# Designed miniproteins, single chains: the designs that were tried, part 77

Each design is a single chain, and the fold is of that chain. pLDDT is the mean over its residues in the fold that is shown.

## One batch from the design tools (miniprotein)

Design m2682
Fold by ESMFold2-Fast:
Structure m2682 (fold): chain A 79 residues (1-79)
Amino acid sequence: SERAVKLYEEALKLIFKEVEEKFGPEAVEKLLEEEMAIAGLKSREELEALLRERAAAMSEEEVAVLEAGIKKYEEEKKK
């Protein structure tokens, strides 16, 4: 689902922005390197492809949970 991929990319942008604002841009890079190592991937392009593939395979129920989570996170940040 195109919508699932876009929601997942939106969630990742929010997470990376939080990490960058709190710990700096090097922390984002380190997080990506750790995720690649855990997944056994050799490049960021492979990680991005894997994440998009997983997002595209999400069920409507999983997409609804992700969308609700993003909305809740944004509402909490406004407080």
Scores: mean pLDDT 73

Design m2683
Fold by ESMFold2-Fast:
Structure m2683 (fold): chain A 97 residues (1-97)
Amino acid sequence: SNRDQAQKNVDNFISQAKAIGGLVPDTKKISDDFISYVQKMYKTGPKYKDQADKSLKKLTDQAKKGGKKNPRARKSIKNTVKKAMDNFNNTKKLLDK
């Protein structure tokens, strides 16, 4: 159902944010904030879109800094961050209609 697809998208974003927090522990609070805004955006509509977007940007910026401290994990961090950004941007486009 459309509800099941929407829930899977939210669950995927939560999973990706948690994965980033696991790879770069310094991002955990920002990851938790992003998850909170995504959940609120899903329940209340696009009201929290800007907060989620700003939180995702902070998460990606700190994840990139973490990748510089651990070059061996950098590719994994970069790929996870890119997937989270791409999926979230696609979801925002659907909610803006």
Scores: mean pLDDT 69

Design m2684
Fold by ESMFold2-Fast:
Structure m2684 (fold): chain A 82 residues (1-82)
Amino acid sequence: GEATLKLIALILRLIGDIIEYSDDEEVVKVLEEVLEILRKVLRGEISLDEAIEELRKLLEETTNEKAKKIIEEVIDELEEIK
C-alpha cells in the first residue's frame, strides 16, 4: 500500500542523507540507528507506533542538534503515514 511506499521513500532519502553527512560521525551514527528502526517496521517486527516510541527515546539520548532535527522529521513523517 501507500504507507509502505512512503516508508520506502523515507528510507531511500535517509540513505542519501548518510552520503551527504558522511563527514559528521555523530549524524551518521544516528541515521544508522534510525534506519535500523525503520527496517524493523518493514520486516513486520515492530509497529509504526512502536517505531515512533523508539525514535522518541533516541531523540532524548541525542545531543547533536542536526541529528535531533533528523529524528524529529522522521517522527513527523511516520505520524503522517499512520
Scores: mean pLDDT 85

Design m2685
Fold by ESMFold2-Fast:
Structure m2685 (fold): chain A 62 residues (1-62)
Amino acid sequence: MKGRSADGTDGLTGFGGFVKAPKVTLDELAATSQAIADALKAANWTPEGVAKARAIFEEFAK
């Protein structure tokens, strides 16, 4: 048994997630936005192009 205060994030935060909090949606949208920005950088896009793509996803993730 780990009775450490710094330890107990996994169990308690997971239990809170059961209430269908928006954190699941936000996490998914954030991952998608980051993935497209990274893909554009890998495709050797200009920083302006990446910024525009991020702006579109930022509005979508809102």
Scores: mean pLDDT 60

Design m2686
Fold by ESMFold2-Fast:
Structure m2686 (fold): chain A 74 residues (1-74)
Amino acid sequence: MEEAEQLVAEARKRADEAIDKIRGMTPEEASRVAAELLGEFQRLAKEAEKIDPKTAEEIDRAMDRVVAAVQERL
């Protein structure tokens, strides 16, 4: 459980940092950064699902926040 919580905390931290950067980026730059992070979050979610499926859902929510930030820039 604690290991899964750490994965969620890292995903949320990375999402928050990415959202802050995206707000200062062009739409093209934001899309590129988001694409790289989506791949990373998908890998983390698969690993987290082996430990606790609820943790994978929380990582997916962090990913959704990054996608929303990119779409708000467009």
Scores: mean pLDDT 77

Design m2687
Fold by ESMFold2-Fast:
Structure m2687 (fold): chain A 73 residues (1-73)
Amino acid sequence: ETLYKVTVETTEEALEDVKKEAGKLLQEGIALRVEQEGNTITLTFESKEKAEEAAKKLSKIKGVKSVKIEEIS
């Protein structure tokens, strides 16, 4: 089964805003999983469309440094 990973690198100041948005995506069932490692938030999605929409929303948050989308199997 193909999954998609969105990796968000952020400033320390923006971390809570990114976590809040990621938490909403998890609560709404759009994201399957959300993980944090330092100032990096990783989200897992079951579809490319959901991953791309999430990446677009997260990239608009002030203090986000980079957003990367990867296909995983």
Scores: mean pLDDT 85

Design m2688
Fold by ESMFold2-Fast:
Structure m2688 (fold): chain A 81 residues (1-81)
Amino acid sequence: SLEEELEKLSREAERLVALAEQALADGDRTALRAHLAGLEKVREQLEELRKRAEDNPELKEKIEKMIKSLDAVIARLRAQA
């Protein structure tokens, strides 16, 4: 279901954020860039899921909130890189 896909993307985003935070702490710029690229892919998948959820306004709102949260995290990590 779309809800299961959202949960999977949420878990993947959390995993990649944790890895990016660790790479940042370790000064591993190559790993940080790889994990940031992974987060951008998750963001693209969330945009696709949002389009597929057009007829489900409650799910669409949840996806939009996830995209906003992810955008903020990506911006913060990039600023600290």
Scores: mean pLDDT 89

Design m2689
Fold by ESMFold2-Fast:
Formats: sequence, structure tokens, C-alpha cells
Structure m2689 (fold): chain A 71 residues (1-71)
Amino acid sequence: DEDVKNLSKLPEIPQSLLDAIAQAPSPSSAAALLVRYLEENPELLKHKEEILNAIKNPETRARVEAFFKKS
């Protein structure tokens, strides 16, 4: 999974979250996992550009981007 590989390069993303995203059955599920983590760790909102650039799946990216726009 390209998104998991790209996100693994970001030090702020823990391996447990990467493993959960890799097992996600859909782009919407993957986005929901990442959004939940970001809601619990709001200090990561300063890294929104790096996180969005790591996500290549358009559906996952759109959902995460919508969360950042609300935040």
C-alpha cells in the first residue's frame, strides 16, 4: 500500500496506526482511522501538508482534507 509506505516516513505516525490502516477494508475506513488519531492528537494539525502529501489514494486524501478544513 503506497499510502502506508509514505505515511511510515513521517515520525509523528505510530506503527500501530500504520498497521491498522494497512488492514482497513476501504479508503473511507483508512481515512476514519487517521482522522480519529488526529482528533486525539490535535498538535499534529501543524503537519497537515506533510500528511496530505503522503496520501495518494484520492478518496482517503479527500476525507482527511475535509477534516483539516473543519479544524
Scores: mean pLDDT 82

Design m2690
Fold by ESMFold2-Fast:
Structure m2690 (fold): chain A 63 residues (1-63)
Amino acid sequence: MEEAEELAKKAREAIKAGNLPEARDYIVQLAQLARQYEAEGKKEEAAKIWKLVNELSHLYLDA
């Protein structure tokens, strides 16, 4: 969860700065982390990370 929070923070900062390539990389890393949590059976934690991915992806597309 700390890793997901840091990646989400970095993605938001990159979007705000107009650094879309870096924002995309952070969003991809979040998606990979969510898949890892799913593989570990941490379904609720994975769902929280997927929510962050969806929120950040919408911000990214609107930028």
Scores: mean pLDDT 83

Design m2691
Fold by ESMFold2-Fast:
Structure m2691 (fold): chain A 72 residues (1-72)
Amino acid sequence: DDLRSQLAKLARAVFEGDEEKAVELARELGADEEAIELVREAARAYKEGDYDKGTILLQQALQRIVAARRAA
């Protein structure tokens, strides 16, 4: 399905603070271990109420995932 739709689902899981779901969605997108760790940390930050940190980490993860898919 559309990459945009998959990235939106990932972002939603992060916003919900669901670390396991966010990591699973990132793996489905073909994210490497660095991107998966960024996604996990982003979801944790949102769960802890650190929205600024969560947003920065999510942005880094999404950039890494998109760049890797464009290079493939």
Scores: mean pLDDT 84

Design m2692
Fold by ESMFold2-Fast:
Structure m2692 (fold): chain A 78 residues (1-78)
Amino acid sequence: APAVVDAIIEALSKLPEIATREEVNAVLAEVAARTDWTPEAGEAINAGLNEAAAKSGPEKLDTAELIAALRAAAEEFG
């Protein structure tokens, strides 16, 4: 679970400071294609995405806010 979240964080760090939801979804799909997703990883990712969307809005996400939310969720779920 943490290894998948770390891979997503690394991939997201290559995106612009403000990323569209489509750009974030493309990164998640790419990481999912090359990693094994566990239920815990999926739960942490969903929690982080929901938190970032609540702060940044549904159309555009602050990449640093998203990474911080994913790190916090990963600590909660493993």
Scores: mean pLDDT 73

Design m2693
Fold by ESMFold2-Fast:
Structure m2693 (fold): chain A 93 residues (1-93)
Amino acid sequence: LEKEIEKLDKIIDKLVEADEYAQQGNLEKAIELIKEVKRELEELGYHSFAEDLEKALKELPNTPLELEKIVGSLLVAVSTLKRSLEIELQRNK
């Protein structure tokens, strides 16, 4: 559980970096980081999150605004997941 929370923190850091690249107009690097996040979510067993992300990427986001919307939605989802795991960790103490 603690290791999953640490991995989600790293995923959040990558999403923040992806948002920065999208704002700079570096869409290729932003998409690369989003794809890495998808792979890491799949490795953690969050297949539904990864599938939703794959569908969003399949629409080939071509603007900073479209990428920022994808990253923003992911940040909310991953942050909510991390918070749920932190609450579960506290209940086990």
Scores: mean pLDDT 77

Design m2694
Fold by ESMFold2-Fast:
Structure m2694 (fold): chain A 89 residues (1-89)
Amino acid sequence: ATKEILRLVAAQAYYTAKKVKKFIEENELSPEMKERLKKVADELTKIAQELLDAAERDVSTYEASELIQRALDKIDEANKLIEEAKKKV
């Protein structure tokens, strides 16, 4: 249960990071916006790895919930940043 949820959320974070990187490759962006998007993609990749590491360590439900919430917040941030970038392309 907890391990499966951690791995599923990690997969969503990786997918979102790839989506951000693809958006950067397919659009003409300002250097400032490109840097903001790259930073968010890198942060998502790191969070995904933290979730996978937590799944292997069999962490408490409390620790798992905190990591999941952090990942979901960063995924939301990335999606909002893509929407902001689309208005400037």
Scores: mean pLDDT 85

Design m2695
Fold by ESMFold2-Fast:
Structure m2695 (fold): chain A 75 residues (1-75)
Amino acid sequence: SDEDLARFRELMVAKLPPPLARGVEAWSDEELRAAWELLARGLGLDPADPEPLFAFLETASLQEIGRAVRAAVEA
């Protein structure tokens, strides 16, 4: 939903360094959905269920986010 995409953007902006956070703030809804699907894939999560992804982003370090992205790309 648009509310879930807004929450995902908010959590990503809160976790990333300012230059990367500005990039995420400028992302389209399509780019946000692509990033959501990438992270869900890297974590083995269902992209249709926002709760586990949000719980991960609320607690994860920047290094843990980086590992999830790399796992998705290397698969």
Scores: mean pLDDT 81

Design m2696
Fold by ESMFold2-Fast:
Structure m2696 (fold): chain A 96 residues (1-96)
Amino acid sequence: MSEKEIKITASAMNILAGVIDALMRGDITEEEAQKILDLISKILTAVDNKDYETAIKYAEELRKLVEELKDRISPETYQSILDAIDDMIKALEELK
């Protein structure tokens, strides 16, 4: 596994941790959490297929979805998720 692929996996885990925290606090709905999980699954599937352009597209869609939740989740959790998404996109761009 490449260093960039490890970084993408670590970023996905950090996004999941933030989403679980927000869900457990009642800040987001199960439906909103499921949409985020579906996008992460699509990103990781694209990475497994070495389709980094598609993975970047889904990561950008994920970023937009999380931005819509800004006023509902804690500022610390929001920033942590965005930083993880931005790190993931950067690693994906370096792989293509």
Scores: mean pLDDT 86

Design m2697
Fold by ESMFold2-Fast:
Structure m2697 (fold): chain A 95 residues (1-95)
Amino acid sequence: AAPAQQPIAVEFQERARAIVEERGLDTANPEDWRELLRILAEEAGAFPAVEERVAAGESYEAIVRRELEKAKEGDMRALYIALAAAARIADELLR
């Protein structure tokens, strides 16, 4: 069996730490943690994938639900797409 859970944990933590250092984020701050997750999705190029799916008629909420199920199975790309869609939902609510 492929160690799918291990690649997710290590890769995510390594990328998150690099972004925290580069951007000067405080991971004890909930707003900075939220910003970190958005930056991770952006760095992974997940926002264009979300935009294409919304243009095809899929809702942000549907994208989040579907991609989170794949992410639970170890799909790191699905995790980033879910984070990007969630960030778009948050942007709509906070406008």
Scores: mean pLDDT 74

Design m2698
Fold by ESMFold2-Fast:
Structure m2698 (fold): chain A 61 residues (1-61)
Amino acid sequence: MGLENAVAHLLENPEFIPPAVKTLIAAGKLALARELVERLRERAPDNPEVAEAAAIVEAAE
């Protein structure tokens, strides 16, 4: 199962990236949310939903 499967799924449905990150943060999984965003940014640096999710994680610090 791994993080890479989540990255692949979210890149097929980028509109779910910000809500997925918000869900992880609400569950107290900030470190996992950060790693997910980092992997997404490596795959799709120009994606606006990835940029939004990165800002959400930054604000949650």
Scores: mean pLDDT 81

Design m2699
Fold by ESMFold2-Fast:
Structure m2699 (fold): chain A 60 residues (1-60)
Amino acid sequence: SAVELVIETLRKMGIEVESVEQIREDPALRRLALGILDLYVREGLVSEEERRAAEAQLLA
């Protein structure tokens, strides 16, 4: 899923994150995750529909 791609990207950046819940609880991680989603949409790796679904999970 788009959320799993975001988590993998954060881990490759040296950020130890295992779950969506950790991202939801950290405003800085949420901002990074949303930025990564925007980048993936612009690069054609994630659709706008997948981005909206992932954004809903990250903001819940």
Scores: mean pLDDT 82

Design m2700
Fold by ESMFold2-Fast:
Structure m2700 (fold): chain A 89 residues (1-89)
Amino acid sequence: VDFSKLDWKKDVVIQITIHEDGTVSAKVFGDFSKPAIRLAKEIVEEAATKDSTLSEAAPKITGAALLLAAEGFKVHILEVEKELSEEEL
């Protein structure tokens, strides 16, 4: 994804960090003034808590992405080995 071309008013990034031990953490980037984006953040953070694997987190993260898409947001799912800040996207 070319992050320099993202419109943060409608684009949402779900970042999945895959750790060396096979566990994942996840982070949502977007306009948190929007209820759908806040709900997606809560779902994603719950799915990726407590040393979850990608297989355990994926159904809830997919559900959050579908919710955002239904609300008209453009969702980008990014898999990384190191967590990136919003400014590094």
Scores: mean pLDDT 74

Design m2701
Fold by ESMFold2-Fast:
Structure m2701 (fold): chain A 81 residues (1-81)
Amino acid sequence: ATINVYIVGNVLYLEITGLTDEQEEELIKYLKENFSGTIIVFRDGNTLYIVLTGLTKEEKEELIKYLKENFDGKLTVVEYE
């Protein structure tokens, strides 16, 4: 899988390719159970797009760690600001 994380202020954009349907559902469930605020999910073919708003610095770090530990492949993180 390839996971691209873009952080712009208090908004986190997640672009994921190559996850199974089960892995996508696991990630969405994790986000819904561990983070409050707005979660927008859109899927196009094998690409999953997730937009999260209102994350703390600690929640952002926790999410990146979760992605690295639970999904095989390439993880790229870019933070603006």
Scores: mean pLDDT 78

Design m2702
Fold by ESMFold2-Fast:
Order: sequence, then C-alpha cells, then structure tokens
Structure m2702 (fold): chain A 84 residues (1-84)
Amino acid sequence: TLYKPNPKLAAILKKVGWTKDTLTLGEVMTLIGLYMTENNLVDFDTGVVYVKGSELGEIFGVDSFHMSDVEKLRELLLKNLTPV
C-alpha cells in the first residue's frame, strides 16, 4: 500500500532525503529511523526514543516511546498518512 504523508510529516521526511509524492509504510519507518538517529533522539542504552521538543514529537503528540514497540510507531505514523 502507498501512502501520502500530511504536510508536517512530509517536511520531516524531506529533511532526510525523501523526494517522492508517495511511499510505503516501510519506507516511512526507515526514513523516520534515520531522522531519529540524525537528531540524537534515541537512547541506545534503554531503547527509549525521546521526541519531546522535536518536530516529530509535535506530530506524534507523545513525549517518548520505546524503539522495540513497532506497533506504537506504526500507530503514530498512520495518523499522519493517507492511503492512496
């Protein structure tokens, strides 16, 4: 399934090199992982991702989540994606 990101998520994805009009959920997750790493949001000792105060935290509406909670990340992303 291809998705179109909302304008706020699209702006974040473009900062990590996304140049297309649509993408798969797997592509979104890969690009968001890159964004989290480049912006030092991941605590690799605990696996917690701290998004509070970042643009990503504003679109997700949460302060943090665990990197192993793939379903939580999927839920947060799908609120900002429209299937096409």
Scores: mean pLDDT 83

Design m2703
Fold by ESMFold2-Fast:
Structure m2703 (fold): chain A 87 residues (1-87)
Amino acid sequence: SAAAEEKEQLAAYVEKLGLTPEEKELLEKLLEQERNNNNEEPLKKLEEALKKLEPKREALAAQDLSEEEKRAAVLALTREVLKLLIE
């Protein structure tokens, strides 16, 4: 199904971002809530948000950050994605 294919593409983007399993679960729950609301737009907005955040992710990967700083940065990127999904 188209929804299953979109979920696979989204999973590939999530792997690229290096999200933790807990962050993955939160993202999946939000996508399921949006699907249950019969709204197809959030998946496209998520893809656009992830593409927009790719330069920030690459910049983070290039920096010699501590584990704490990396975790904070990943959470900040996740929050930006979630904000775009909710709005």
Scores: mean pLDDT 62

Design m2704
Fold by ESMFold2-Fast:
Structure m2704 (fold): chain A 94 residues (1-94)
Amino acid sequence: SEAEGLLESVEGLKGSVEELAKKTIELAKKGDLEGAENQYKAAEENFKLAREMAEKGIEAAKDDPELVKRLEELLKEAEEYLKKAKEAVEKLKK
């Protein structure tokens, strides 16, 4: 279904956000501000795509509460990774 296809896409994008966020944190630990900011920007862009696809998936789910819940959980997890990456970059700037 369209909603199932969007779920798969959001799962993939969440994975990309996680990997980019982890790379951001590792570069920040090494003191590479430019590298960390570049990886964080990529993570933020992938998160925006995940959010757009999840919003479409929620609309396409049409009273499928389990699918809606799964999309919301994926976005929450991606947002938590993005937040940790942002905190690492901001700490390095200080």
Scores: mean pLDDT 85

Design m2705
Fold by ESMFold2-Fast:
Structure m2705 (fold): chain A 58 residues (1-58)
Amino acid sequence: MKPSFEEMLEEFRKLVEENKEKGTVVLPEHLVEAFSELSKEEQNEFLRGMIEISAEVD
């Protein structure tokens, strides 16, 4: 099932929370593929969301 934009950000948030002590997060291949299917505008929004989530967790 194709993840929604919100589901992709939620999955990233979980990965950041699980790895916050290590400071490094490796995206699973299904998230990388979903990201590559996004438009340039959606990719920019996702990157912004990733930055916000990283700041919130730490």
Scores: mean pLDDT 74

Design m2706
Fold by ESMFold2-Fast:
Parts: C-alpha cells; structure tokens; sequence
Structure m2706 (fold): chain A 74 residues (1-74)
C-alpha cells in the first residue's frame, strides 16, 4: 500500500469514528488532532502521534480505531 493510500484509509477510519461520537466528543477529538498536528513535523509523524494518542485513550472506541489505524500504518 502506498503512503498516500495509507493516509486515505486512516482518514476514513477517523471519519467513521467521528460519526459514532457525540458532537461534544467529536469537537474534543478535533481539538486534540489539531494539537497533535501543530507539534508534528511531518505527515508521517502526525500519523504516528495520532495512533499513539488513540491507543493511549481510556475510551474503547478511540482505542479500537487506534488499533485499526496502526494495522494500516504497519
């Protein structure tokens, strides 16, 4: 899978997750993703930092999405 295809697939997984969240939970996730992007130096680092954040979450929906994203990213 190309790097571009990996980013597209991971974006789809985030969109699926956001549809399962309340408006408040989705807004909180958007804020966290924006903060991660600001501290990331590349798209690759942004992907890795996003996966790490989701996997560390006590929310099982975010954790499950993180596992799926990690599988796509390798």
Amino acid sequence: MSLEEKFKKMGELIEELLKTLSAEEAAALYDQLAAIQQRSKSLEEYAENTIAYLLASPNPRLQATGERMREVWE
Scores: mean pLDDT 83

Design m2707
Fold by ESMFold2-Fast:
Structure m2707 (fold): chain A 73 residues (1-73)
Amino acid sequence: DAEKAIREAAEAGKQATKAREEFDKDPTPEKAARYTGLTLRAIGYALQAQLLGKGKEASEALRKEGVPLNIPG
């Protein structure tokens, strides 16, 4: 459901932000790949929420976790 998609987007976004912080401290290709993959996962869940009419709420959840994305509702 939309609420689950929003929660999954927020969790992936939180993980992406932590991965980005680790990349900033010690830049390696492995850390770059991890942070990129987690960011794409967060976007995927946010798009699922948008399909259910909750794009604005998904965008707000991602921004709170450090992923600046505006998804049309």
Scores: mean pLDDT 78

Design m2708
Fold by ESMFold2-Fast:
Structure m2708 (fold): chain A 80 residues (1-80)
Amino acid sequence: SMEHEKMVKLAQMYVNGAELLAKRYAPDDEEVQKMVEEVKKKYKTFVEEASSLSLEELEEKMKELFKQISELQRKIRQLA
């Protein structure tokens, strides 16, 4: 649905933003690199499952992904 597409696009924007932030401010930090890999892996699963999930289930998955992105962003800010 259009709502599923919007959520996937929003998630993509946040994942791309976090990856760019990590690349610019913490490129050599091993912990940050691991967190980026975990976020990217979770995003891949999110995109693959999006069309098969209900809107409510997709919202829960998005909430989990956003929590991980927030933790990554917080870690980067502490290092900057």
Scores: mean pLDDT 85

Design m2709
Fold by ESMFold2-Fast:
Structure m2709 (fold): chain A 96 residues (1-96)
Amino acid sequence: MLELLDEAIRLLEQAKALAPSIRAGLDRAIELLRRAKRAVEEGDYLEASRLTTEAIRTIEEILAANPSLPPEVKALLEEARRKAIEAAKEATRKAR
């Protein structure tokens, strides 16, 4: 779970370097994932799931608002989204 969150953050940081036009949205998603990572470290899997789900929504909004992004940037965002979804699933399972 922490590894998936770290990988998602790393992919979004790479996207931010390549696409300054979406920096604000990416910074929001990165902040949410970093907060989710802290929640996991504190054992708060319910909060981690909530924050990761909000980060996923933020990534989806960036993709929807920016259909003309370079294919490499879209690939980074889609991979970050996939890793965040897997992290959210694991957090939800551990919150039970």
Scores: mean pLDDT 88

Design m2710
Fold by ESMFold2-Fast:
Structure m2710 (fold): chain A 73 residues (1-73)
Amino acid sequence: MAEVREAAERVTRAAEEIARAIREIGPEAAEKELRELAEEADEAFARVRELGSEEEVRAAAEAAFRPLMEVAR
């Protein structure tokens, strides 16, 4: 439980930080930071998939997708 929760929180935080960086600076100017955050989010999401239920994986994906969609507007 704790590891899945921690990984899911990490995915959400990384997605929020990516959205913030894009909103404030733009994707090109923050390319290195965005790449590092994307790698962290990808690793955290892989861990949720390994340890979590399908419900937890879906919740983590939805949480990550939400802030990214806000920036896309």
Scores: mean pLDDT 71

Design m2711
Fold by ESMFold2-Fast:
Structure m2711 (fold): chain A 88 residues (1-88)
Amino acid sequence: ISQDIQHFDQHKDNVGSATTDQQIVASGDSIIDDLQIVSDQNPSLTSQFNNIINDIQSIINDTSLSTQQKQSQIIDLTNQSISILQQS
């Protein structure tokens, strides 16, 4: 759990430093992959993590959102993931 939190903190840094939509999408995909792993390891949290995964996937595919809007929203969802892990 503490190592998982550190991984998500690193993802936030990667998203926050991204300057292109391609970098935001790549970071989002990486976060989704890690959320899948954490979900598999924590079956009681699977529903919460699946909701976050679906939200990130929706954001990275939304052509109406700017790079900065995607960045902000993905950081917020990553913070929610960290909060869920801190409660478990």
Scores: mean pLDDT 82

Design m2712
Fold by ESMFold2-Fast:
Structure m2712 (fold): chain A 94 residues (1-94)
Amino acid sequence: MEELERQIKQLEEDIKKLEEAIKLAKEGKLEEAYKLAYPVLTPILQKELEEAYKKGDIEKMIKVLERGIVSKETAIGLLKAAKSFEEMLEERKA
């Protein structure tokens, strides 16, 4: 239970970092956006973000960051479903 809650909290914190990175990219702060987002993305999205950053492609950077958010939101949904299922199983042991 506590492990699933910690994973959900970490994903929510990662999403906040990606949302801040989108804001920084929109403000033209591409280096700050890249540095903030890079460690919380998958290797595939990290490569796409690096390519967009090197080209100064703000629109592509934002799209990569938005894909990162969607992936993490999906993971949170799955973890919340798993937590609810485990809580139901523990109630049946009483």
Scores: mean pLDDT 83

Design m2713
Fold by ESMFold2-Fast:
Structure m2713 (fold): chain A 70 residues (1-70)
Amino acid sequence: GTEEALQLAAEALRAVERGDFERARELIKELLTLVSYDEAETILRFVARQYGFSEETLARALELLDELRR
């Protein structure tokens, strides 16, 4: 559900902030089992803004999302 997607996005952004890019990729892949790529981007941007993640952390998370787009 929406709550699960928001939680996965928050955990992915925290993983990126810690430099744990492997865990971030796993969490983004899990997010993509619940929502589309476009929805995942929207959710990552929303969660980053709501929880006060840096623009750099968000940009890196979006780069990982783009790497998983095929």
Scores: mean pLDDT 87

Design m2714
Fold by ESMFold2-Fast:
Structure m2714 (fold): chain A 100 residues (1-100)
Amino acid sequence: MEELEKLREELEKLREKIEDPSLSAAELYDLMVQVMSIGSRVISLEKDEEVRKEYQEKLSKLAEEFYKALAAGDIEAARKKALEMIELVEEGIERVEKEL
């Protein structure tokens, strides 16, 4: 799908931005919201209800850990969780692509 390729390109650009050590907490938060938006679009393409539920649970856990790190002022821990979210979303894209 052209859509999966575009999502992969958007995700790669977000990864590059998240890896910038000069990011403020607010900028990192905005980037994480964009990663979660892509993850939500990937979930909507998953046909298996149990796989979709497991994926949603993993995304929710990483998002919770990310916000907890930001609330604590731990920008490095928050960045790590944002990068883990990108890896989870990339895994989701690869899984959906194999079903096409």
Scores: mean pLDDT 83

Design m2715
Fold by ESMFold2-Fast:
Structure m2715 (fold): chain A 90 residues (1-90)
Amino acid sequence: KEKFKELLKELLEAVKAAIDAGMTREQIDALRTRQGARLLEELKKISKSKEEFNKYALEFGKIMNVIHQAIDEGKPEEGLKKAEELIEKL
């Protein structure tokens, strides 16, 4: 649980840093895809069972969807805040 929250926060920080640095939408999408793939590989290592992996993967998917939707709507800061709130509730 704690390691999963750390991985999600690292991904969120990377996306926020890219936005703050003025990266293009395409660059942010590429970063998000790369960091997401890395997170899923780490998630496989920390999961005790296939059931636990599936539960965490579902939660990860919900958080990624929030970020993706906010970027598509031109409100990335709002999406990052909502994603952080979801992570804290885990």
Scores: mean pLDDT 76

Design m2716
Fold by ESMFold2-Fast:
Structure m2716 (fold): chain A 94 residues (1-94)
Amino acid sequence: MPMEAFYEAQVAYGKKLAQDIEAEFSKRKSNAVNWLKKALDDAEAAAAKTGAAQQEVESLKQNLLEYEAKSDEWWANLEKARAQLMAKIEEAVK
């Protein structure tokens, strides 16, 4: 086989793998956020039923916002590192 076709296939494989990892990470992040939102909804329903725990509900809302903010930064840093690695691979196989 021509060497160019081999390098093109390796780069394509790496890009597809990066996309698959990105999709899986986005899915897992969404599942974690959805779980926290459900826990908050359950807590709000319980607080409304008992007439107590409004401060606890606000604390959970704050924790969810902090988790989303920190999670977004962590995922952004991971994607930046992956993009840098992919750029180095593409440069090496030119």
Scores: mean pLDDT 63

